# Designed miniproteins, single chains, continued (3), part 97

Each design is a single chain, and the fold is of that chain. pLDDT is the mean over its residues in the fold that is shown.

## One batch from the design tools (miniprotein)

Design m11587
Fold by ESMFold2-Fast:
Structure m11587 (fold): chain A 69 residues (1-69)
Amino acid sequence: MSEEASEAFVEGRRALQEGDPERAIEHFLRAVEIEPENETLRELVKRLLREHLPPEQAEAAIAQLDRIK
């Protein structure tokens, strides 16, 4: 993973720890936008969203992520 994608991923995790799901989603989407072909990154982000967000919000965020090419 690039330094830029890694930094965005770390910021997403930080936002989850701070209880800010909207900021977490923004940072995770940014990480995937930097490396859209990184399947490992996509699966890690989906797992974190499912584990830490309410199901409805996680599903909406995952749908946004799956639209990134």
Scores: mean pLDDT 84

Design m11588
Fold by ESMFold2-Fast:
Structure m11588 (fold): chain A 65 residues (1-65)
Amino acid sequence: MRERRTQELERRILGLLHRRGGASQRELAEELGLSQSTVSRHLKRLEKEGKVVYDKKTKRYKLSG
């Protein structure tokens, strides 16, 4: 993947999570016009970077903080 494109998608994911207070993989995919598989790959990278966490109670990804 192109680094800039990855960073842009990550920023959009983080912005949606901030605006919504959390979102499911499906909601992010629908909002961004991406496949759930593509969103999942970016979410795993953001989780590894410590920027997002998966909340098992709500089944949503949230900003780490």
Scores: mean pLDDT 77

Design m11590
Fold by ESMFold2-Fast:
Structure m11590 (fold): chain A 95 residues (1-95)
Amino acid sequence: MKVVAVLKNVPSTAGGSYIGTLEAALKAAAEAKKVGGKKLTVKISGESITQEAVDAAEEAARIAGKLFGMEATLEVNAPITDKTSKVTIEATGEA
């Protein structure tokens, strides 16, 4: 069983990626933990993301995983560039 939280139109800035990842990851982790969830996967998809935004998202995913005792993984499906865009953040919690 999988629990999924999706945020769309998130700015691919450090702040946007941090808050967006934290919100999606915490929501998915909290619901998945109720059903014995052990793994948390965060996927970021879009046209462009900065390296600072990727680093911020990794930290947010790590924090959410630690809070719920889940193994957190970040997957980036967007080119790393100097351009910000809008990204979709999908957090999946599973057993």
Scores: mean pLDDT 85

Design m11591
Fold by ESMFold2-Fast:
Structure m11591 (fold): chain A 86 residues (1-86)
Amino acid sequence: MEKIEEYERKARAYQDILDGLKKASDEVISKLEKEYQEAREKNPETAEKIKQRLDDFKAAADRVIANLQSEYDKYKEEAEKLRKEL
């Protein structure tokens, strides 16, 4: 029945979005961490400001990732349940 394949397809779509978002998030975090390292050596006050922005970005990214992960897990679990009932 196509229902298992449909849920697996939806899970795969969410996984692709998650992988893309994690990759983009890692690039932004990497840039901010580099700026933080440079600022930490030159001016600690500027470094604290960059750290705050990094923490805020991580918190926002974590919320979006958690929401998408929840959707992925839901569809994956429903597909697995349907397979176990066979």
Scores: mean pLDDT 83

Design m11592
Fold by ESMFold2-Fast:
Structure m11592 (fold): chain A 73 residues (1-73)
Amino acid sequence: SEEAIKLLEEKIERIKQYLAERGVEFDEDTQENLEKLKEIIERLKNNMPVDELLAQTTDRELKEILEKIKKEK
């Protein structure tokens, strides 16, 4: 749902801001994963079905996140 997407977006931004304020540098893997999550959020906002995103995703970690989002609906 749109509300769940908004909460997830706020959580990601809060984490990024918290780490930046403390001067902690993101490793490349963490930064890449955060960018991928932002892309998924944008696609979900555009009403792209979770099933289509799952079909396009080969990354295991992203599949697990998408399956969790689908289950919570």
Scores: mean pLDDT 62

Design m11593
Fold by ESMFold2-Fast:
Structure m11593 (fold): chain A 56 residues (1-56)
Amino acid sequence: MDKVREKVREILKKYGDDSRAINKALQEYAEKEGIPLDKVYRIAFEVEKEIAREQQ
């Protein structure tokens, strides 16, 4: 879980303004690692909220 969360955070920070690029990168990561896409999106949602708090 930690490894997945860290990679998701990296993707979100790298592509922060590009939702299309983020979605593509998350989908590719999910398929490459054999992780259900819904799990990756759930983690991305939580990490995105954390990043939003850090921007304040």
Scores: mean pLDDT 78

Design m11594
Fold by ESMFold2-Fast:
Order: C-alpha cells, then sequence, then structure tokens
Structure m11594 (fold): chain A 106 residues (1-106)
C-alpha cells in the first residue's frame, strides 16, 4: 500500500525529530503518519503512531495529552490483536506501561 509506505516514512521522520528534541516537528510528523495509516487501514501502524505522539507530548511535560494518545494507542493495538496481528501484543504492553507512567505525573 502506497499509504502504508508513506505512514512508515513519516513515522521514521517523527522518531528522528523526537530523538533530536524537536517535539513540535515530531508531533506534526506523527499526526500526518496517523492520517496515512488510517487510509491504509493498518491498526498496528496507527497504534505505533499514537504511542509515539503520546511520547512527544510526555517529553514536553504535557501529560494530559500524552495520556489521551496512549489510550488511543491501546485502543488500536487491541484492534490489531483482534485481527490476529500478534506483534501488537508487545505494543499494547508498552503503551499500558507508558499510560501508567504519564498518569503518575498528574
Amino acid sequence: SEYREKAVELLAEGLRALQEGKYEEAIEYFKEAIKYAEKAGDYLLIAQAYRNLGAAYFEQGKYEEAIEYYRKAIEYAEKALAEGVGEAELLLRVAKGLLKQAEEKL
């Protein structure tokens, strides 16, 4: 899927920006990655993008927004698991841990 390839590219760009501390740039890349992942119908990729979007907000100290996006990552990871995508199990576990960490900051 062309949409899937674009989502993967944008996710990689967002992760690079996140590692460089460019949080606003990372957020924009992850939001665009979500749009393409949704067009691709790839629940695992949607969940990965939401997890990383949550992480970008967490790094900015925006814990309420981080919680919102970690919850969406959990939702889509559960949808991926329901479709038989076993790789989503680790993502679900990680996203639940990140959610708990963000909730403890409030």
Scores: mean pLDDT 92

Design m11595
Fold by ESMFold2-Fast:
Structure m11595 (fold): chain A 65 residues (1-65)
Amino acid sequence: MAERERLRKEADELMEKGIEYWKKGDFKTAAEYFRKAARLYEQAGDTVGAMAAHILAIGAEIEAS
């Protein structure tokens, strides 16, 4: 159980950092954090978390362009 819980918590921390950079207008860095979070949520089996992170990553990438 420890691995899935660890991955989810790490993904949550990456999401928080992504949101922080988004608030600063650093969309490129925000997108990087959201992409990393999406990968970890997927590995943890957290479908809802992965979907949310993926959507935010796409949004940040569009803003960064």
Scores: mean pLDDT 85

Design m11596
Fold by ESMFold2-Fast:
Structure m11596 (fold): chain A 87 residues (1-87)
Amino acid sequence: MDEEVKELMKELSNVQELSLEELTEIFTKYNSPATIEALARMVQTLLEVAGAPEKAEEFRQAILDAKSPEERARLLKEALELVRSLS
């Protein structure tokens, strides 16, 4: 695994407690193609495990298409809220 991807995953270890502003700062720091792909995969996996495979693919593509750290942070927060609603 890429070292940047490992660092990103460590920063996201307490993702439920992170604010939108904190997530935006994290994604501003980790905005390489490898880290964006890793984030997209993580969100896809979270939604698939929660029982929403159609939403998993939708959010994966949305994160890959996102043009700003702010949009990626918002998408992650929306995915986490959806996971909570399904649990």
Scores: mean pLDDT 82

Design m11598
Fold by ESMFold2-Fast:
Structure m11598 (fold): chain A 78 residues (1-78)
Amino acid sequence: SLDEKLKKAEELVKQAMKAYQEGDYDTAIEYLEKARELLEELIKDPSLSPEQKEALRRALEGVKALLEEVKAKKEEAE
């Protein structure tokens, strides 16, 4: 269901943030990439309301921004 997939995306982001806080940038990037892929698939669902689609779009933008941040921090740490 949509709710189960959204919960999965939230769990992936939480795992990514935990890895990021621990300095494990590669693991953080892996979880964020999985969250991005899941959200990109969810947003393609034609049964979504305009409000649901906008919320998913904002969530996807947030995950993409976090990916850029973590990748930049990894480059700084190397």
Scores: mean pLDDT 84

Design m11599
Fold by ESMFold2-Fast:
Structure m11599 (fold): chain A 55 residues (1-55)
Amino acid sequence: SDEELLQQGLAELEARREEAAKVSPVAEAFGDRELAWARANPQEALAAYRAKLAQ
């Protein structure tokens, strides 16, 4: 479902954010901003994730 796919994409962004935090505060800040954008714009985030999976 769309909701399950969105939750999967958000979980992947959270995992990437955790890895970014190990690299630098700047990388962590970019990860935090990307995750915040995706949570604020779930329809656009879902569309982007679907496009990536179709590749």
Scores: mean pLDDT 82

Design m11600
Fold by ESMFold2-Fast:
Structure m11600 (fold): chain A 66 residues (1-66)
Amino acid sequence: AREAAHQAVILASRALQYAQEGDFEKAREYIRRAEEALRRAEELGAPQSLLDHTRSLIEQARELIS
C-alpha cells in the first residue's frame, strides 16, 4: 500500500510539472500512469489523505492541459 501510494503521488506531481511546462504529451502520459497507480493504492488500502492528495494533483494537471 505504502509503495503504491508513494508512486501515485510521484507520478501525479510529475504530470502537474509537465502540464505547467506545456509538455502536454508527457503530462497526459503521467496522468494515465498516476491514475493507474492511484487505483492500485486505493485497492491496497492506502490512507485516504494520500489518495485525496494524488487526486488533487491529477485534477490540476488535467485542468492545465484541458
Scores: mean pLDDT 83

Design m11601
Fold by ESMFold2-Fast:
Structure m11601 (fold): chain A 75 residues (1-75)
Amino acid sequence: GSLTDEQLEVDVLVTAGAIYLAIGKVLEERGDKESAIEAYKKAQELFEQALALDPSNQVARDLLKEAKERIEKLK
């Protein structure tokens, strides 16, 4: 069974995504809109990977929604 390894992989992807989301927020606050969008896109990719492994992960779903909303507001 790879289920324990898959759960760890999901946790790592969610954590990495949350870090990029936080980086995006800092860049947005500093007025670096283009770099903020790129950080949010990386967060989106990581959360989408986590949800591909575990579609029921509520944290990944909520943070993916936030990343997408922030990208839309900045474009």
Scores: mean pLDDT 86

Design m11602
Fold by ESMFold2-Fast:
Structure m11602 (fold): chain A 55 residues (1-55)
Amino acid sequence: MLSEEEARELKEEALELVRKGDLEGAQRKGVMLVIGGHEELAREVGEAIREYLEK
């Protein structure tokens, strides 16, 4: 299970991947957040992916 600090770092990495257009990498990190018990942070990653796809 991920610590809060590890989960925050993982979310920031996922958001950076979204900015770079690596949506598969971002989604994989989002899944890791869900498995780690951080569904709220995973939701934020999912929203960032959705916003990217709407452009």
Scores: mean pLDDT 82

Design m11603
Fold by ESMFold2-Fast:
Structure m11603 (fold): chain A 69 residues (1-69)
Amino acid sequence: GKLEELRRLILELERQGASPETIADRAVELAKRLGLSKDEVIQLALELLKAGEISRETAAAIVEKVLLL
């Protein structure tokens, strides 16, 4: 599904060692293309943080970028 596509992008960029800002920018761009709501993107970022799959810095960057849209 659309959330799974976004999840896959975030995890791949984190694996590649991309910066939190780069991950946030790429995640927000994909979320817009997929028609995901701000709430769906924030919930995904927090879920990935809780699961230990992304850093606090990455989760914070995604949430901040979404809120500033």
Scores: mean pLDDT 89

Design m11604
Fold by ESMFold2-Fast:
Structure m11604 (fold): chain A 84 residues (1-84)
Amino acid sequence: MTEEQLEEVLKKLKEKLRKEGYSQETIDAYVELLKKQRELLELLRAGADPREVEERMLEFLRELAERTGDPELERMAAAVEASL
């Protein structure tokens, strides 16, 4: 995915979440999550340990859930923890 394609995806995501009534804090958290998922996927492609990548994702999801109070982010964190 090119940088330009990522920016277009982020723009559409922000617009969709605003239309669905999400708060700006929650929208920002989902944007951060998408960027983190991309970073972790690049680490996996570079030969990083899948378990370490999953643990980093879990920590990030927990931090976002605590910061936003979003129950869906809490649920995502629980799902990642269950996969470890």
Scores: mean pLDDT 79

Design m11605
Fold by ESMFold2-Fast:
Structure m11605 (fold): chain A 92 residues (1-92)
Amino acid sequence: SDELVQELKNMLKQLHEQGAKITASQEGTTVNITISGLNVTQTIAFALQLIGLDLDGLNIKVEISGDTLKVTISGLSEEQAQELVDFILSLQ
């Protein structure tokens, strides 16, 4: 939903403000996000928040490797996917 996408955008903005490096790419209705530069505590906290968004219905898959997160969000509209990527690119 647009509300869950907005919640994710707010979370990503907070991570950027904490020094995270965030990149994203769109593949149709799917968005792939790579987040780096987080410490272990930030990585765990954000992974738990992403699990919450998935449980609420956003369809998120997370791969964690140390301080790097790979996040796949599926089932978006193409408009939602484009807006999310544009938002992320606007942070950096």
Scores: mean pLDDT 83

Design m11606
Fold by ESMFold2-Fast:
Structure m11606 (fold): chain A 86 residues (1-86)
Amino acid sequence: RIEELREELEELARKAEEAEKAGDRERALEYLRRAREVLRELLELTPDPEERAELERGIEALEAEELRVAGRFEEARRLAEEAAAR
């Protein structure tokens, strides 16, 4: 149901931001991946071409955000390993 999926998307976005602020990048990635799944479900339910284009842009934005969060996670691990070696 479209309204329920929109509410779930908004909740997942907030949880992802909270997890990232808490330093829990794995949890943040999990919420971002779920948000992308919700966007794809919305896309399947949405007949309007303009709204579909907005949802597709939203999916691309979330994919970019997942890469950013994953990149920071790997960067943090690399820095920790370098510090331990010193």
Scores: mean pLDDT 75

Design m11607
Fold by ESMFold2-Fast:
Structure m11607 (fold): chain A 73 residues (1-73)
Amino acid sequence: AEEKLKEAERLNEEAERALKEGRYEEAIELAKKAIELALEAMKDPELLLRGIGLALRAIGIQVEAALKLGKPI
């Protein structure tokens, strides 16, 4: 669970970088992976709050990238 949380944090950082650099499709894919890993980590009650925070951050990145591409969210 902790390894999945750490990987979700890494993917969120990569997604934010991709978003900032105009790589919107890549940002969406990285954010999707971060959401999946955060949800898996949230199966551990001790990681629930941290997982929620990471999932919300990833959702925000995905929404922003999708809006910049003109895609429906």
Scores: mean pLDDT 81

Design m11608
Fold by ESMFold2-Fast:
Structure m11608 (fold): chain A 122 residues (1-122)
Amino acid sequence: MLIETTTDTEEAQKELAKFKKDVINKKLSSEEIINNINKAIEQMLNSTDEDLALAIAQGLLDIIDTVIELKLLSKEELISVLNNLRQTLQELLSRSTDPVVKNTLQAQIEALDKKIEEIKNS
């Protein structure tokens, strides 16, 4: 939108980097963190660009790791956002015909399943 040569993927990565910085600096409430994650999940689900969707998913996984490390969300809130992301990745997997994209989505789903288990046991 703002830079004529910037791809949607580059803009999404820039927005996710800002979100991660705001999380690290504890500038966001729990509600704002959840809302930003859900907005990124919605962008991912509504995207027709699989590379964009994968970039958003990877950025969100990184941000969620930071949120867990800093204890910014309750266990119930964390499980809720992780389940929402997992369902969205499953939907993207069901729509994809690209084997490389499918393999990446499967790896991301497996990473989420491990995070959910770790949170439940913490």
Scores: mean pLDDT 82

Design m11609
Fold by ESMFold2-Fast:
Structure m11609 (fold): chain A 71 residues (1-71)
Amino acid sequence: SKEEAERILEAGKRAFEAGHYETAVNFYRGAIKLDPKNAEAYRHLAEAYRKLGKFDEAEKWEQKAREIDPE
């Protein structure tokens, strides 16, 4: 559900704040699987990839976020 996706997204944010970027990626990908239209989840995923030095992946997911929320 979307509510479940939001809870998983929050778990990812907590992992990110703790510096656990690979764990945050896994949570953000889980949130996206449950709610693939949540642009915020893609932006958080992109930022976690940037922290991991995976800049090509970061740009891919940032672009996906812009496609979902073009404003």
Scores: mean pLDDT 87

Design m11610
Fold by ESMFold2-Fast:
Structure m11610 (fold): chain A 79 residues (1-79)
Amino acid sequence: SVLESAVAAAKEGTRSILGILIAELSHPDPRGRYIAAVALGEAGDPRALPALERLLSDPDPRVREAAREAIERIRRKLE
């Protein structure tokens, strides 16, 4: 239906942005990974949690801290 197509398109747009940010968590530049982690935390989408949890093992301590804070922000929004 037209409504199903519109809902699917809106979800696809949101998924595309989420997917781009999650992909940026694997960027070779730690600044890129940091920015993506902060953005995902602010977005508050729990679908980002598995990727952010993996980022807790990042070699850059600032990136690990950003991932920790992002996870806390997302989890608080779920309460």
Scores: mean pLDDT 78

Design m11611
Fold by ESMFold2-Fast:
Structure m11611 (fold): chain A 92 residues (1-92)
Amino acid sequence: SHMEERRRRELEREALDFAEAWVLGILKADPTASEEDIKVVREAFERLRQGAPLEEVIEWLKERLGEDFAKLFENVYEAARRILEGVRERQA
């Protein structure tokens, strides 16, 4: 259905925006985080918006910000998606 495809694309956009705000909030609260770290995170979300596979973006983040941060990024994105799916189910 065209409406189901639209709903999915809208959910994906909202999940990316929510996850980006969440990850940037974590970095802004971290006194060891640099402006370069913020730039790398913003580029990671832009790559996802352009249709890059999640696995590719996670490997790219591991090389730049380390494995622990890449895992945090993946967990936040997954959590953001689940929260927004739950909110939309309640609006039925």
Scores: mean pLDDT 83

Design m11612
Fold by ESMFold2-Fast:
Structure m11612 (fold): chain A 74 residues (1-74)
Amino acid sequence: MSEEEWRESAIALLERLIAAFKDSHPELAERLRKVKERLLAGEPLSDEELSELVREAHAADPATTLAVLRAHMG
């Protein structure tokens, strides 16, 4: 996967998580929005940081996070 392909995939994942959590966990959704804005501005994001955000989402709601990951990977 290229840097561009990874960035596009990361943005898509963040958008799905934001949509899933906006009503149930608005503080988490806001954190995810800020990270997405950083990526759209061309700022770097590590795979480790993205993985940590996914772990935070899973800690908040495992079922919702797994559903989002399945939708993103399918």
Scores: mean pLDDT 81

Design m11613
Fold by ESMFold2-Fast:
Structure m11613 (fold): chain A 91 residues (1-91)
Amino acid sequence: ARERLREALERLLRIHRAFGRLTDPAALEELERQLAEALAELEREGADWEEVVAAIEATLEAGAAALRERLAELDPAARAGAEAALAEYEA
């Protein structure tokens, strides 16, 4: 259970970091820090991991929607990375 949870959270964090490079690095860096702290807490104590995963997924869905809205505003390099991150999230 913990191993699966950790792998799921690490995958979500990787996708989120890809978004961060292209959208708002400061805001996403703070969120990544909070998610890393939550992951460490889950490894030490039995928390409701399903609720934590659902919250992370909702955050990523909101981020993906905002990123799609802003794709036209990004430079070509940032846009390519954003499209790759969205494709990985949708996989």
Scores: mean pLDDT 62

Design m11614
Fold by ESMFold2-Fast:
Structure m11614 (fold): chain A 69 residues (1-69)
Amino acid sequence: ASRGERLAAQLLAREYGVPLEVALALARDAAKGRLSVEEIAARLQEANPALSPEEARRAATGIVAIVRS
């Protein structure tokens, strides 16, 4: 995984309670431009149902910025 993908996955696991395996897969898909922010947010809520839609959208926006910088 790229440095950006690892940083995004670490953020998701530590701050948003997403399992690391799911976080790494999402970071890779986001880096490849395969998922929209809304699609990433939906997958984050599937991985951690305790996340609100607003928290998931914020997390999705943050990781997209990290992996595409």
Scores: mean pLDDT 83

Design m11615
Fold by ESMFold2-Fast:
Structure m11615 (fold): chain A 64 residues (1-64)
Amino acid sequence: ASDEEIARMRRGAELAARNRDAAAGLAVGHEVQKVTGGDGRAVAEAIRAGDAEAALAALDRSLA
């Protein structure tokens, strides 16, 4: 993934988590899986819970 794609995903995850937008969280999780090949489910679940820090941590784990 490019730095630009990562920055976009991080911003999307943070905004969706702050709004507790489950549909946006699912979309971000799918993008994480498509772009990184990692498990986007953890990102989507953190967003649904409204935990922006957990969502960003899960995204960072998918990049490792």
Scores: mean pLDDT 80

Design m11616
Fold by ESMFold2-Fast:
Structure m11616 (fold): chain A 53 residues (1-53)
Amino acid sequence: SRQIALEITKKDLRKTALEVEIELNKDDPKKVQKLQEELKKINKEIEELRKKL
């Protein structure tokens, strides 16, 4: 559905923002770990939504 496609797009934008944040904070291992956990969660949500298309 178009609604699911739009939600995937919004999550893809958040994913890109998290990847940029990880690169900017590469000298802070604890922050990188937290951001990587969020990235993993977002990736799983995107994959689940794509399965519903």
Scores: mean pLDDT 84

Design m11617
Fold by ESMFold2-Fast:
Structure m11617 (fold): chain A 71 residues (1-71)
Amino acid sequence: SEKKKRSVTLSAAGGILFSAGELEEALELYKEAIKLDPDDAQTWRLLGKVLKALGKYKEAEEYFKKAEELE
C-alpha cells in the first residue's frame, strides 16, 4: 500500500530526528505516520517514547497501550 510505504518513510525520518534530540519534530512525523497506517504498533510505541521524553507520561501510556492492543 502507498499509504503504508509513506508511513514507513515518515517513521524512519522521525527516528532520525528523535536520535538528534528534535523531539517535537519527531512527534509530528510519528503522528502523520499513524494517520497513514494506524495499525503499525511500532509507530505507536515510538510516539509513546517521544512523549515520555517530553514529560507527557499519561499520553505516552495511552499510546503504549494502543501499541500492545495492535500486537
Scores: mean pLDDT 85

Design m11618
Fold by ESMFold2-Fast:
Structure m11618 (fold): chain A 73 residues (1-73)
Amino acid sequence: MADKALSTIDPEKARQNALELADEALRMAREGGDPSRVISLATAALMYAALSNDPETLAEVRRKVDEIEALLA
């Protein structure tokens, strides 16, 4: 099952990747970077946040994505 492959990812690494990708997306958005790339990074950050199964990490990533959305508006 696809879920079995996803469950092989380390939750700690997923959490770290989520936070790093969210920070990169936010930084790029603030620098006036490519919106398509920013959206791709933000999407990847949300996916990793979900894989981390950590509500605090998910809340942090969602907060940063909200700020990115405001910057791209």
Scores: mean pLDDT 78

Design m11619
Fold by ESMFold2-Fast:
Structure m11619 (fold): chain A 89 residues (1-89)
Amino acid sequence: SEGLPGGLPMKREELYETIEKVISGELELSRAELLKMASTLIAEKETDREKVAELLRLAGLSEETVEAALAGDDGAVAAAIGEALRALA
């Protein structure tokens, strides 16, 4: 069903706790899961750009894409995430 606009079925608080565990190394996620979390943060209009940037680094995206995230270029970040996810599918 193509009816829901974006996001993971995870509560924002649970998402943020999961992100902190991933960044600290307490939780290991696949590249696809890291990219989906970064995409969710962009969709939620997250103001903590460092969290988005760190997820992108962990997912193995280019430093240019990480710099775009830090600069608030959500369009460039979303495009890069979409391309990476398509390459994994």
Scores: mean pLDDT 74

Design m11620
Fold by ESMFold2-Fast:
Structure m11620 (fold): chain A 58 residues (1-58)
Amino acid sequence: SAALAAATAAAARAAGLPDDARGAEIGKQMLESDGLTAETATPEQIAAAGVAGARLAA
């Protein structure tokens, strides 16, 4: 979802990492593979996915 991609991008930005579209998409896919949405994912899960997605995109 666009909301989940936006949440992962915001988490990467908060961590001081690039918030590019590729990183956001990777973080979104990680959460969606676990059946999570923007509403059901915890802030900690979103933060971890955002950081991981940004690092994998770099």
Scores: mean pLDDT 80

Design m11621
Fold by ESMFold2-Fast:
Structure m11621 (fold): chain A 55 residues (1-55)
Amino acid sequence: GALEKEVLEGLKKLKDTMSAEEAVDFLENSLELAKENKSAEAISALEKALSEVKS
C-alpha cells in the first residue's frame, strides 16, 4: 500500500546516509518495535526494506 511504499522510499534515503551495517541494525530494531505494536503494514514494509538492504 501507500504506507509501505513511503516507508521503503524513506529507508532507501537512510541507506544513502548510513553504512549498510548501521542501516540493517536500525531496520532490525524498528522491526522489533513494529512487532511489539502489532503493526502488520510496518512489519511487512520493514522486512522488505531489510531484505533489499542485505542484497
Scores: mean pLDDT 72

Design m11622
Fold by ESMFold2-Fast:
Structure m11622 (fold): chain A 109 residues (1-109)
Amino acid sequence: SLREEIDSLLDRILALATTPKQKRLAEKFRELVREMVAQADEATLESLVNWLRQTVADVERAKQQGPEALEEVLRNHVRALRYHRLAQAGATPEQKAAFDAELDAEFAK
């Protein structure tokens, strides 16, 4: 099923994370994706599968570049999911920037 394919792709992203910080970012990414999946119709699930396949490729490429590149790619994908949710709620650019600062503070350690 599409939901099983999404879970498989999320497991692949988690398996690519090696440092505690990367694992926390990957877990946050999985949490946000699963929240989207719970409310998603079939068309949204298909789009999400295609996006997650691209995300796995981006994360695999970043892993080849080193731990800082992998962390940055994971952080950027968490931001992209949060921006999607904020856009649905009509959030301002300032609110998006504040959430970026919060994410950076949370994962600075």
Scores: mean pLDDT 78

Design m11623
Fold by ESMFold2-Fast:
Structure m11623 (fold): chain A 67 residues (1-67)
Amino acid sequence: GPEEALRYAREALRASTTAGARAAAHEAIVSLEQGDVEAARKALEEAIRVSTDPEARRLLEEALRAL
């Protein structure tokens, strides 16, 4: 659910090494905190696309699955 997705997204932000990946993960976190599931899904998909760190990418994919 959204709480589990939020946990994974926060860990992905911590694991992200580029400014672009951090910004995308932060956008996903904001959408999740607002309870906008559709916006959160789109933000997570964008974050996965931008992410270059394998661990961050894995965590974002887990967040999307948990949503």
Scores: mean pLDDT 87

